# Designed miniproteins, single chains, continued (4), part 88

Each design is a single chain, and the fold is of that chain. pLDDT is the mean over its residues in the fold that is shown.

## One batch from the design tools (miniprotein)

Design m15062
Fold by ESMFold2-Fast:
Structure m15062 (fold): chain A 69 residues (1-69)
Amino acid sequence: SVDDLLAGLLAALDTLERDPSMTPEQIEDAVRQMKRWVESTLPPEDAEVINKQLDEELKKVLERKEKES
């Protein structure tokens, strides 16, 4: 389901955030690749829902990473 796929993508983003070798730029690039895969794989209406949630979570991740500096 779309919810299961979203949960998996958010779990992948959490894994990237927890990796101390990942820079904010690399995390942004990874999310960009996730969003492109979603757009190529799912109907537009489902891709919009997932990518909106990925953008919201990425913003929070980047804010947390900035505080680690």
Scores: mean pLDDT 83

Design m15063
Fold by ESMFold2-Fast:
Structure m15063 (fold): chain A 97 residues (1-97)
Amino acid sequence: LVEEALSLPIGTVEVRREEGVTTILSRSNLKNAVEVGEKVTLEVVKLIDEAKKDETIIVVHVLERPDGKLVIRTSVLKLNEKKQVVEEEESEEEIEV
């Protein structure tokens, strides 16, 4: 997941749908972080609205800082059949290339 997000062109959001699990992968730099973040938020809102069963949404965002460091943020949202978030996990990791 993280390795796949790291391979994305800067400024892109990719949605991968599998049975019961949808993954949103994104990569940005500071110049386009707001635009990419807005696109990710819209995809998450759409997935929550369209959910008809138990569904897991995994969001991975890679932010490239001006100093060359990468900030990786991963969120896992678990939805029930009533579209209620029953579990949320969030982690942030900083790596140097």
Scores: mean pLDDT 74

Design m15064
Fold by ESMFold2-Fast:
Structure m15064 (fold): chain A 78 residues (1-78)
Amino acid sequence: MKLIVVLDLKDPEAAKLYEELKKKPFVEVKELNDNKVKVTLEDNEEGNEIYEKLKKDPKYEVIKIDDETEVIIDKSVK
């Protein structure tokens, strides 16, 4: 399964997380615009740990798109 996170780079905490995540070999990044990025994590141990931490953080909203796809969105991205 692909684990998807959308971050707003105007949030300094999200920008810092993006800088950390884009250096990892199991992370795919796609710029949506100048301030929004889509991060796709692989369904591995480290990717799942990152995803679960973000999912539990009240700064992030979990959106279920379908039965196989959930997206974590930084609340500033709404």
Scores: mean pLDDT 73

Design m15065
Fold by ESMFold2-Fast:
Structure m15065 (fold): chain A 70 residues (1-70)
Amino acid sequence: SVEEKIEKLLDETEKQLEENKDDWEKQKEILDDFYEQVEKLLEQLSREEAEKVWEKVEKRLAERMAEIQA
């Protein structure tokens, strides 16, 4: 499912961010790539479903970024 693909991307992105926690420029590149990939996956969903999934992804990513930077 689209949700499973996004979960896998999120897990891979979290790992890459943790490995590059001291490299701000690399973190930006990783996040830009993640957002581009998520956007393409969300195109497979209805607008309402895409917005709901996006809100969950943003929340999870923000929480993980806070944990990595702590």
Scores: mean pLDDT 78

Design m15066
Fold by ESMFold2-Fast:
Structure m15066 (fold): chain A 72 residues (1-72)
Amino acid sequence: TRELLLRAARLLEEAPEDEVAQAMALMMAAVAARYSERPELAREALDRVAELLNAGDVEGAIATLREAAEAL
């Protein structure tokens, strides 16, 4: 779960303007939310990442994924 969120963050860092990379990062975050021992926290992180990516705030999305990984 933590590793998957960190992998999603790294994918966005490597390809911030790639819509496919953004979709893959959201999928990784969704999988982490489903299999997390803290599903509510992981779900809130997923929703926030989706909101930030929709707004074009890739740096905010990366920070949210890393913070969620540290909290899990």
Scores: mean pLDDT 79

Design m15067
Fold by ESMFold2-Fast:
Structure m15067 (fold): chain A 99 residues (1-99)
Amino acid sequence: GVEEARAGLRQAADDAIAKLREYLKDEPSVAEQAIAEVRKVADDLIAGKITPEEARLRIGQAGAEAVRQAKPENRPGIMKAFGDLARAAVAAKERIDAL
């Protein structure tokens, strides 16, 4: 239900934040910018300020920016973290839209 979808999204955001801190531990400024956007998108989506589709687009944009700013060695980890979060946002929409 809606509560389960919200809990899943909160967990996915927390997991993405933890992974970004680990993958970008040598680039703390890039990590904090990426984490701030993840928190904002998750909060806005949970509050109903943006749609799941808008959240997915913002997650994609934030991930692309983090990849652009990061060292090449850190890029696969960033892509995985943001990709997992984007999939969680889509899953949350499907659960909410289900009758």
Scores: mean pLDDT 81

Design m15068
Fold by ESMFold2-Fast:
Structure m15068 (fold): chain A 94 residues (1-94)
Amino acid sequence: MSEEVLRELLARFEAVLAALPSMSPSEAVDALDELEAAVGEAAPYLTPEQRGLLDRRLWEVRLAVAERFLSPEQVAAGRRAYEAGLAALDAWLG
């Protein structure tokens, strides 16, 4: 079950990334909301490592949407927030 769920979610991430150049801003936001909901629904069936992989892929899709529709300054702010989150996680694990 978890391996099949992970595979289906990863395929959905790739499909959204492939379709992104033809999406409107509202379509891209709706696609992100659907991916976030699907990841949340799948969370009880996933290992922490699988959840971490999906969270990283979700961030990659969010970044791709931001790079397409937002200013470089707004994208840079988002990247900094993500990097701060990773640093906090590393400090907690170390």
Scores: mean pLDDT 75

Design m15069
Fold by ESMFold2-Fast:
Structure m15069 (fold): chain A 91 residues (1-91)
Amino acid sequence: HMYEEMLKKLEELKARLEAETAREVARLEAEGDLEAAAAVRRSAAFALELLDKLIEGVKNKNLEETIEELSKEYGVPKSVIRKILDEIMKA
């Protein structure tokens, strides 16, 4: 089913993003660039929050309502969010 595959892809993307963020933060902190490390953490936190809300929308079968809410909250066009989801599903 499409929703199960979408959920799996979103959870895989979340795990990858968490791992990539941890590596980049560790690298910047090791270099003494605490300001850049904090910026990466903030950017990743926003992306992970967005991703968690999308995952919840898929699980609850209210994805369209979730996209509408995220579009308003983050100022991202709904078409852009849908395009990102399409790219994730094709990966």
Scores: mean pLDDT 81

Design m15070
Fold by ESMFold2-Fast:
Structure m15070 (fold): chain A 92 residues (1-92)
Amino acid sequence: MKEGEELLLRAAELGARALALYELARRTTDPEEKERLLREATRLALEGQRLLDKGLELMRKAGASEEEIEEALKKAFEVMRETYARLMAEAE
């Protein structure tokens, strides 16, 4: 169970970083910088999705209940929200 939860939290951090880079790309007027940010954001988003899928699979294989999965996803969402807010504050 802990290994699956750890992957979900790591996925949340990567997802937050991807969202922050997408937002920076949207604000950027330099086409070259915009493309660089979008490429990095996409890479992190794909890595995050892979870890999320693996984390959920490990939790299910360990016999986690639907309620335990929902609780783990709620914690991951909180980490993603807090990480995104921090990264956006640091970018300003």
Scores: mean pLDDT 86

Design m15071
Fold by ESMFold2-Fast:
Structure m15071 (fold): chain A 93 residues (1-93)
Amino acid sequence: ATLEEVLADADRLEKLAKEISPEAGNLARQLKDAVREAGSGTTGGEAVGRAIDLANQLVETVEKIDPEKAPEVKALADRLIADLNAYLANQQK
């Protein structure tokens, strides 16, 4: 995965989260910021851990507010984290 693909996944997730609630939108924005930090290499594994925690918190928040949208949000969050991990694995060579 490229950093552009990772950020595109984050943008899709943020757009969907904002449509569900302001709280979900804020969590998705924080997740996008953590993903950007992780992609820049500035904070090493700390930003990756933060992104995973924020992704989990976003899914839990959506499950409480709009359970019907939770599977879609989870799928996008899982894809985002997978693409981020794939990008970072390629950068550590």
Scores: mean pLDDT 81

Design m15072
Fold by ESMFold2-Fast:
Structure m15072 (fold): chain A 70 residues (1-70)
Amino acid sequence: MSKVEEFKKFLEELIEKLKAGEISAEEAYKAAQEYAEKILPELSDEEQKEVRKLRIEFIEEVNKIELEKK
């Protein structure tokens, strides 16, 4: 599995934990940021673009979940 695919799977696990109430949105953002920072130095320019896209999609999904809690 590529590092980008591992990151995508990690983000999916964070979404499931957030929906289950196991973590806060702040904890989810922090975990995603820390994971991205760990892999970023080892990624190609194209893989870095994919990681940025996945982070944007993740932020949008987390924001959507938080809006539904109101």
Scores: mean pLDDT 82

Design m15073
Fold by ESMFold2-Fast:
Structure m15073 (fold): chain A 82 residues (1-82)
Amino acid sequence: MLSREEIDKMIESEIEFAKELAREAEKSDPELAAKLKELAKKLEEILNDESLSNEEKMRKLIELGSEITAYAMLLWVRKKEE
């Protein structure tokens, strides 16, 4: 099973990815950028929640990470339709 340190690093990487996507989204879709910023904030809350087990942190990372990935795909599609 992944260690706490490994899980926390994965969450940190996902936060950085969401923030970068939000900056790119601001040019084409400010509402999507706001949603990405909210997801990054939720990941920061999970990262800092010491009451969560490793499994709970991983489950939340998967759920929020999948939503971030979906928005990344929407940004990619939108850029092609421009």
Scores: mean pLDDT 83

Design m15074
Fold by ESMFold2-Fast:
Structure m15074 (fold): chain A 74 residues (1-74)
Amino acid sequence: DASEREELENSTRAQAELETLQALSQGLSEEEAIEAAVKAVLDAMERVRPLSDEEREWVEEVARRTAEEVLRRA
């Protein structure tokens, strides 16, 4: 369902932005902040419900892309 996927994408982006900013505020490098944000987002989304392999890969890609966007703006 497109609406469910949009909701998951929006939640993933919001969480990834927050987690990336927190990692940067802790003094992590850009690479460390991206990996920390991706891991934190995956853990947070999986707490809501189990993700399929395809959903996990997609969430990981969206989270990583969002973290890179935050770093470009910072």
Scores: mean pLDDT 80

Design m15075
Fold by ESMFold2-Fast:
Structure m15075 (fold): chain A 96 residues (1-96)
Amino acid sequence: MAEREREEFAEEMGEEALKAGLEPAEVEAVREAIRELSLEEVERLRRAREMVEAGVSGSPDPAMREEMLAGQEAIARLAERVERLRRERAEEYAKI
């Protein structure tokens, strides 16, 4: 059920992280965090990124502002998941 869209987004964000020079544990944590998201959460993240790129964060439209805030919350939750997975990955690699 649209799991392909989530996997594509995970791979896309993982590649961006690699290009940004993040270490392998961080890159994998980003991919895994996105794989844990629902399709709705992935869609919110995509919309949030699109709106930021379009410069609409200061829009006077209340509906657009509310949607932007919801997107920012989704990004914050994703960041928390990435940080948790980074710690778990580092722990797994350290035990070798």
Scores: mean pLDDT 68

Design m15076
Fold by ESMFold2-Fast:
Structure m15076 (fold): chain A 70 residues (1-70)
Amino acid sequence: SKEEEARKIANEFGNEFYEKAKKNNLPLDVVRELAQEMLKVYEENIDDPEALKKALETLKKRFDEIIKKS
């Protein structure tokens, strides 16, 4: 189902996010803020895996910029 595909996409992204956050020793408040943004994107696109992927690509770019500034 589309919902199952969206769940897999979100889990994969979440695992990559957690690993990068830990490696770059991001502050807990920053990690929490980004995690809340990911959750909102997931909930808004739970029935649309393609839209979810596109939204997560945007978040990934912003996340990478935050790491670069740290």
Scores: mean pLDDT 81

Design m15077
Fold by ESMFold2-Fast:
Structure m15077 (fold): chain A 74 residues (1-74)
Amino acid sequence: SAAAAQLQADADALRALEAKYTEQARKAEEEVRRLEENREEYSPREIVLAGADLGVALIGKSAARIGLQNLLAR
């Protein structure tokens, strides 16, 4: 049905967004760890900005996951 096709397309889009933000969070976590391990070479500002990038990626991942759960609970 058209409704089933739309539901599948929306679910696939949300899975793709969750995967994208999961990869962004992984890379951001690696960068935050690298900066903290070399603390003396980086300003506190640079470390805060890297932490903010990680936060945005984690929020995006959670939002996509919740969206998918809500869609599939219908």
Scores: mean pLDDT 86

Design m15078
Fold by ESMFold2-Fast:
Structure m15078 (fold): chain A 86 residues (1-86)
Amino acid sequence: SMAELEARYREVAARGAELYERALELGVGERLEARARELEAELRARIAEAMATLPPEEQQEAIRQLLLEGAERLVEAAEELVREAE
């Protein structure tokens, strides 16, 4: 449901904020920013594909899901960078 997606998004946002602070403390902020740009480019391409291939009534939910998945992938990448820097 949309409420479940919003709850997952809030959890991901809180974790992302924690990891960003830790990445800055460990001096890997630039590596995280570079990885974030790569993941943003991938997300933009997937959103463009969804908008080109899905009917309009399905686009909003698909885009919300892609945004959540993108945020989760960034959190996973940040966790790996923090783990490697510790």
Scores: mean pLDDT 82

Design m15079
Fold by ESMFold2-Fast:
Structure m15079 (fold): chain A 88 residues (1-88)
Amino acid sequence: FEVKGTVEGLPVEEMKEELEELEKKGKELYEKKKKEYKAKGYSEEEAEELAKIYVGGYALGYMEHRDLEVAEKKGKEYEKKYLENLKK
């Protein structure tokens, strides 16, 4: 795409940097959460799944509101829902 100013409400360069930032933060959170879950006795696979869920919620909240607290709350809520449902 070579048009600029067309998406002023969505600045492409800023969004790209934001996405890269989110991706880096997501991976860091993923690793941290994975370690926390493993420390709590979850298997590696379960810890990875829970970490992805948390990061997914985090990204959803942050992308929509650009608010780290909302992102964190979304991640925790999704994590808890999954933990409860994981019992089958």
Scores: mean pLDDT 66

Design m15080
Fold by ESMFold2-Fast:
Structure m15080 (fold): chain A 81 residues (1-81)
Amino acid sequence: GGKRFSEEERARAVEVAQSTGLSRRQAAGLVDALDLRGKISPADAREIARLLGVSPSAVSRALRALVEAGLLRREGDVYVT
């Protein structure tokens, strides 16, 4: 898997995800899934969206914002910490 977040990177990732329209609880859940998996495929993103009770497009917006913030990188259709 990818590298795990530091506590500071995790806190920043939650704030970035919230800025895209996720609640604090939803943002924390997404960041927990990212840190645990280190790698998010399209199938993983759909499962996370269901678990958080949000649309797949909401997860996609948050993942893109995290890439722009330098907290994730994109490899093809996969997001990596």
Scores: mean pLDDT 84

Design m15081
Fold by ESMFold2-Fast:
Structure m15081 (fold): chain A 80 residues (1-80)
Amino acid sequence: SLEEQQAAEALALDSTMTVGDFWHRLVNQVPSAAQYRDWLYAELEGDENSLISSLLRSKQPVDILVALAQSMGRPVSYFI
């Protein structure tokens, strides 16, 4: 959702944050993000390239990861 995307983008600007800290804080701010995180964990069955392909085919708010990657100049897999 737009709310989840905005919250994720704001958190991504904290360069000292770990991926674990990011998800913890995002879920506290936007509880619905927990379902998105759990879905991402379920997709961690292949290598990074196959995972990205799975994300791009999903109906889940993958836009959060795309927005984060663009904001930080990093690949989408950085947040997985």
Scores: mean pLDDT 60

Design m15082
Fold by ESMFold2-Fast:
Structure m15082 (fold): chain A 60 residues (1-60)
Amino acid sequence: MYEEHVRLALQAFHQGDIQTALQHLDLAIQQLRELEAQGDPLARQRLLGVEQLKQQVEAA
């Protein structure tokens, strides 16, 4: 479930573990890309949001 990976990424980020946070965000992105490929229109919007979050984590 991509929500679980986003939750774990934010938890790792709050602990200062940027590498673990990025790994979980990459897993969330992979799952959302799979959902988009299956035709879920909401997956595209959520994918963009997670990719933007990843950029913010990388910039921190």
Scores: mean pLDDT 83

Design m15083
Fold by ESMFold2-Fast:
Structure m15083 (fold): chain A 73 residues (1-73)
Amino acid sequence: ARIAELEARARALEPRLEAEVSEAQYEAAVAALGELYRARGSLTPEEAEAAAAKASPLLGEAARLQVEGGRLR
């Protein structure tokens, strides 16, 4: 059920990400997450959300869902 819940929330965010988030904001969020991951070696959902939210609150929510549903290596 947890994976299905995370997928449903991600699916609900997808049209908003496409409509409200630019490619530049997405790139900035990915860069911020990559830098934080490089410094710490792992990310909590809270750390991922905070880093990505600097570019867009929607990207913060998406990053949190990704970390909760997957494993960063």
Scores: mean pLDDT 74

Design m15084
Fold by ESMFold2-Fast:
Structure m15084 (fold): chain A 73 residues (1-73)
Amino acid sequence: MKTIDLKKLIQEFDERLKKTDDVAELADWYLEYLKKHFPEFKESIEEMLKKGVSLDQLKEAIQAGIEKRRKLL
């Protein structure tokens, strides 16, 4: 993962977090962004799904992270 791509993800995430209260929509956007811009993340997701981690569990974890970050902004 390139450092510049990670910084761009964080900046775009923070802008969306300030503009929307829809945590589920923001979590879906974040997952799609990672799958589109970070091919290694797609492979990691496939590996986790193969090991029995559900996509819904990943989305719930992301939503919890979004709520924590919102409280810090």
Scores: mean pLDDT 73

Design m15085
Fold by ESMFold2-Fast:
Structure m15085 (fold): chain A 96 residues (1-96)
Amino acid sequence: SPLQTSLQQAVDYLQRARDYTRQGDSDGALSYISSSSTPLRQALLIASQQGDDDTVRQIMQASSYGGDAIDYIQQGDYDGAIQHLDQAIDLLRSLL
């Protein structure tokens, strides 16, 4: 479905962000977290149009974890960033 496609694209971008974070590449990590916002917004729109309030809340929570990961990367706390990226990825995967 279009929802599953958007969720998978978001997961793929966040996994790339996690890989770059693990390598200490803050620019790469931030770029991929930024890129995940487009499929996340698309997934949120589709879930909202379907009236799936649980999926909407989980996508919003995953987006929040992505935002927290940005803050951790900017502080140089890559372990904290990975923890929050993993929480976002796990939430989005639970919707697939």
Scores: mean pLDDT 92

Design m15086
Fold by ESMFold2-Fast:
Structure m15086 (fold): chain A 100 residues (1-100)
Amino acid sequence: SSALEEAKKRLEERIKELEEKLPSMSPLEQGAAKLAISLYKSALEALDVSKEAGIAEVRAAIVTLDAVAREFEAAGDTATAQLMRELAEELREILELLEK
């Protein structure tokens, strides 16, 4: 479907953007970004298996990124926390595309 293709494109574009930005990030932010890249790649692989598998993986990724954001916020790393929250929000938008 066009929604599935759009979801995959958004995941691929964000992975590429994060990979390109990695060298300019702090070491702590790089670690968090690499985790996010791994979660986005897992969602892409799951979407190639089925829409349902992809939805489950996106939901799991949102939960993980929200938890990581809270940990970085508690540690005083507001920049890394904000990045994780922005990525979780993008995954929520992708989830809405897939569930419609």
Scores: mean pLDDT 90

Design m15087
Fold by ESMFold2-Fast:
Structure m15087 (fold): chain A 55 residues (1-55)
Amino acid sequence: SKEMLEKVKEDLINAIKNSKNDIPEETRERLINKVKEVKDDFLEVSAEIVRALAA
């Protein structure tokens, strides 16, 4: 549902903002923008964020 998608987007944005990893600020901003802009490629964007948070 749209509600579940919005909740997942919010959780991803919060995870990016609150990550304790040394992710450059410009990289965080780029990832946040990708989450905001995603429509059909949600799984691909999610995978990229998970990889960034795991590094």
Scores: mean pLDDT 73

Design m15088
Fold by ESMFold2-Fast:
Structure m15088 (fold): chain A 56 residues (1-56)
Amino acid sequence: SLEELKRKWLERIRESTEAALASPDPTIRGAAEAFKGSEEELEERALKLAEMEMKA
């Protein structure tokens, strides 16, 4: 379902962001902090990715 795909993408986005923030490379950490966004922005991105996957 769309809800399941949205949750999957939201989890992946959070996991990737956490890994990037824990990176020993300050450039990667800086980029992750800059593109972290708000919770609403992350949910919008996850929904967009879920919709694209459903269409594929």
Scores: mean pLDDT 76

Design m15089
Fold by ESMFold2-Fast:
Structure m15089 (fold): chain A 95 residues (1-95)
Amino acid sequence: SERDKLFQLTYLLLIAVGAAVLALERIAENRPDLSPEQKAQIRATAADLRAEYDRLKEKVNKLKKEGASIEEIQKLYDEVERVADRATAAENAAL
């Protein structure tokens, strides 16, 4: 049950990262007040976070298939939480 809870919490954080990436991409496309340079910086940040999202999603799927330990899942959760914090900070900075 602790393993399932950690996977559920990890998936929720991963969904939040994906949502922030989409928000950054929409900001870069739709904000007429941003300079081309500001839009390029937001797109670069979104691309970096998307690469992290894809990598973490692969790790979650791998650990779930392999029946990973609670310690391994907790380490992944902590990594996803750090990326989610960066994603939120990037979205807030772009607003």
Scores: mean pLDDT 87

Design m15090
Fold by ESMFold2-Fast:
Structure m15090 (fold): chain A 86 residues (1-86)
Amino acid sequence: SPMREAILGEASVSVLFMEVEILIRTNAPEEEIRAKIQAALDAIDATLAKLDAIYPSLTPQQQALAENMKRRLETLRALLEERLAE
């Protein structure tokens, strides 16, 4: 299921975001924090690309879910990009 793959993609992003938070809280080296942020950004971009690719083939209900997922992912991307630009 294309929607299942997209949902699993967002779940993977959530795990990576939690790992970034753990690294920050444990005072990990800045290089390690930045590498994990980049991995999270790459996962966000991959999931957004999947959502865009499947969107025209989705039902209206699935399109609404995809739009909500896209908004959450874009918000996380903006937060991570701001931290990385530091």
Scores: mean pLDDT 90

Design m15091
Fold by ESMFold2-Fast:
Structure m15091 (fold): chain A 79 residues (1-79)
Amino acid sequence: SAEKLTPEDARVLAISLGFKLKPGTEQAFADFLQKFVDAGKLDEVSTRLAFYIGLPEKSIEDLAYFLGVPVEEIEPFFE
């Protein structure tokens, strides 16, 4: 959809995924997530993240896999 993600949306989503954003990265993470929305991949990514949330152990490497990006692209956002 055409809705714009806020830094607050990014922070809430990160917490829901089991991670803490580094202070000052909230806008950059929102912009990163917005790229999936703009690419029409929101439904695909949401489905994959729902599966990820159900995993018994959560890792940043698994999150990167379900987002379809290299881990190096998301590591800078998280503590």
Scores: mean pLDDT 78

Design m15092
Fold by ESMFold2-Fast:
Formats: C-alpha cells, sequence, structure tokens
Structure m15092 (fold): chain A 89 residues (1-89)
C-alpha cells in the first residue's frame, strides 16, 4: 500500500514538472503511471479520490486545458502526500 502511494507521488511530481516545462506528452505518460499505481490501492478512500483527480487531469489534457490539468494534478499530489504521512505515523 505505502509503496504504491510512493510510486504514485513520484509520478505525480514528474507529471507536474513536465507540465511546467511544457512537455504535455511526458506529463500524460507520468499521469498514466500514477493512475496505475493508485488503482492498486483503490480500496483506500484518499487513493480513490486522488485517482479521480488524475483521471480528470488526463481528460483536461485531452481537451487542451493545461491549467485545469495542473490544478487537478496539484490536488491529487496533495492527497497522496497526506496519505503517505498518515501511513508513516
Amino acid sequence: KLEALERAREHLERALEALRAGDVEAAREHLEEARRALEEVRDDPLAQAALALVESALASLDNGDVDAARASLELALELVRERIEELRA
């Protein structure tokens, strides 16, 4: 569980970095990997919420809305980070 969330966090951080650099394709690839990691732990409510935000970010990128994608991604990353801290406590 913790390992899957840490992989999701790493990919979400990479996706955010790619969006800031204007690399939409790299961002999409990292969002897809984050989605896969979150699907492994979808029984967790915060992971489920983060998964929905990742799917929203991917849909926003498909519509060319990078600002909406970034907002969803930042919120997903915050939820994943909060859950990791809870599990380490």
Scores: mean pLDDT 84

Design m15093
Fold by ESMFold2-Fast:
Structure m15093 (fold): chain A 89 residues (1-89)
Amino acid sequence: LSPLQQELLAKIEEYEKKLNDPSLSREEKLEYAVLIVQARRSLFGLLALERNEEVSREEAIAFRNEEIAKAAKKTNVSPEEIKKLLEKS
């Protein structure tokens, strides 16, 4: 893995730990959920580049939607709420 990929993986792990922290507010957990979606999308793009593969727009959208659904499930909110937060960021 490249240093940038290792950094993204470490950040995702850190953010996932925050999602499981009972001392954090719902708003703080939602921010970390958004950061996880963003970091996973970046990692997906970097992995495609290393394989010399082009990611289609459709593939990128499908991956984003799947990660949004996972984040929503972990935070007990709707996928639409996660999408709204991503648009503000």
Scores: mean pLDDT 79

Design m15094
Fold by ESMFold2-Fast:
Structure m15094 (fold): chain A 55 residues (1-55)
Amino acid sequence: MKQPPSEGLLDTLVAEARRMIEEEGLTLEQVKERFRKEGYSDEIVDEIVARVEAE
């Protein structure tokens, strides 16, 4: 991505990450790998994981 994501996009990605953990039984490390393979940067992936952990 060439621009930082909007808060709406981050909320959507956090919801997707939570669904992966709850429905597919993925670990946080596996969720990070999935988003990395989809082309998201480490900064975005770490932000998603941090928001999931905060809940």
Scores: mean pLDDT 76

Design m15095
Fold by ESMFold2-Fast:
Structure m15095 (fold): chain A 110 residues (1-110)
Amino acid sequence: DEEARRHLELAEEHLRQKRYDEALEHYMRALYLASPELRQEIARRIAELARKLGEQGRYLAILADISSSEPPSPEARRAMETVGRAASGLSREDQERVRRWERELGRVSF
């Protein structure tokens, strides 16, 4: 979780500098790398800040909702597809974490 927390801190710093795209990337990486407990904490922070991020805030709110409980909505599925595409730039280990997260959500949807 130290790597996930580091990405969370970077996301908050980019938000303070109004670098919304970079903040979004770091929030996504933090969610992918986080333990279930830390993931819920990140989701709460994302939800609280969603209004400041506009369009990106809506996307992050969907990701936070998915990570906490409810994957099968059409919005959640679109978010999962976008997350999967963004993951192509991640390390092999990080890509496997994203795939595991997607499999867990997909299995719940079955």
Scores: mean pLDDT 57

Design m15096
Fold by ESMFold2-Fast:
Structure m15096 (fold): chain A 74 residues (1-74)
Amino acid sequence: SEVEKLIEGAKVLMEQLAAGMVARGASREQMRAVLDQFIAWLERELRELGYPEEEVEEVRRELTAFADALVAAA
């Protein structure tokens, strides 16, 4: 679906953000804060673009779980 493709694209961006932060010596707490800010920004953009709340909640849930995994792997 369009939402699944959007989630996969967002995950690629989150991996790039996490990798860049690790390379710069950021803490896990700093990484989590930046990833959470990215997710919050994306939620707002999707709502402004007229995405249904159910789809916005799916994106938030999937990306939050992915942020958990990225921080654990760092």
Scores: mean pLDDT 89

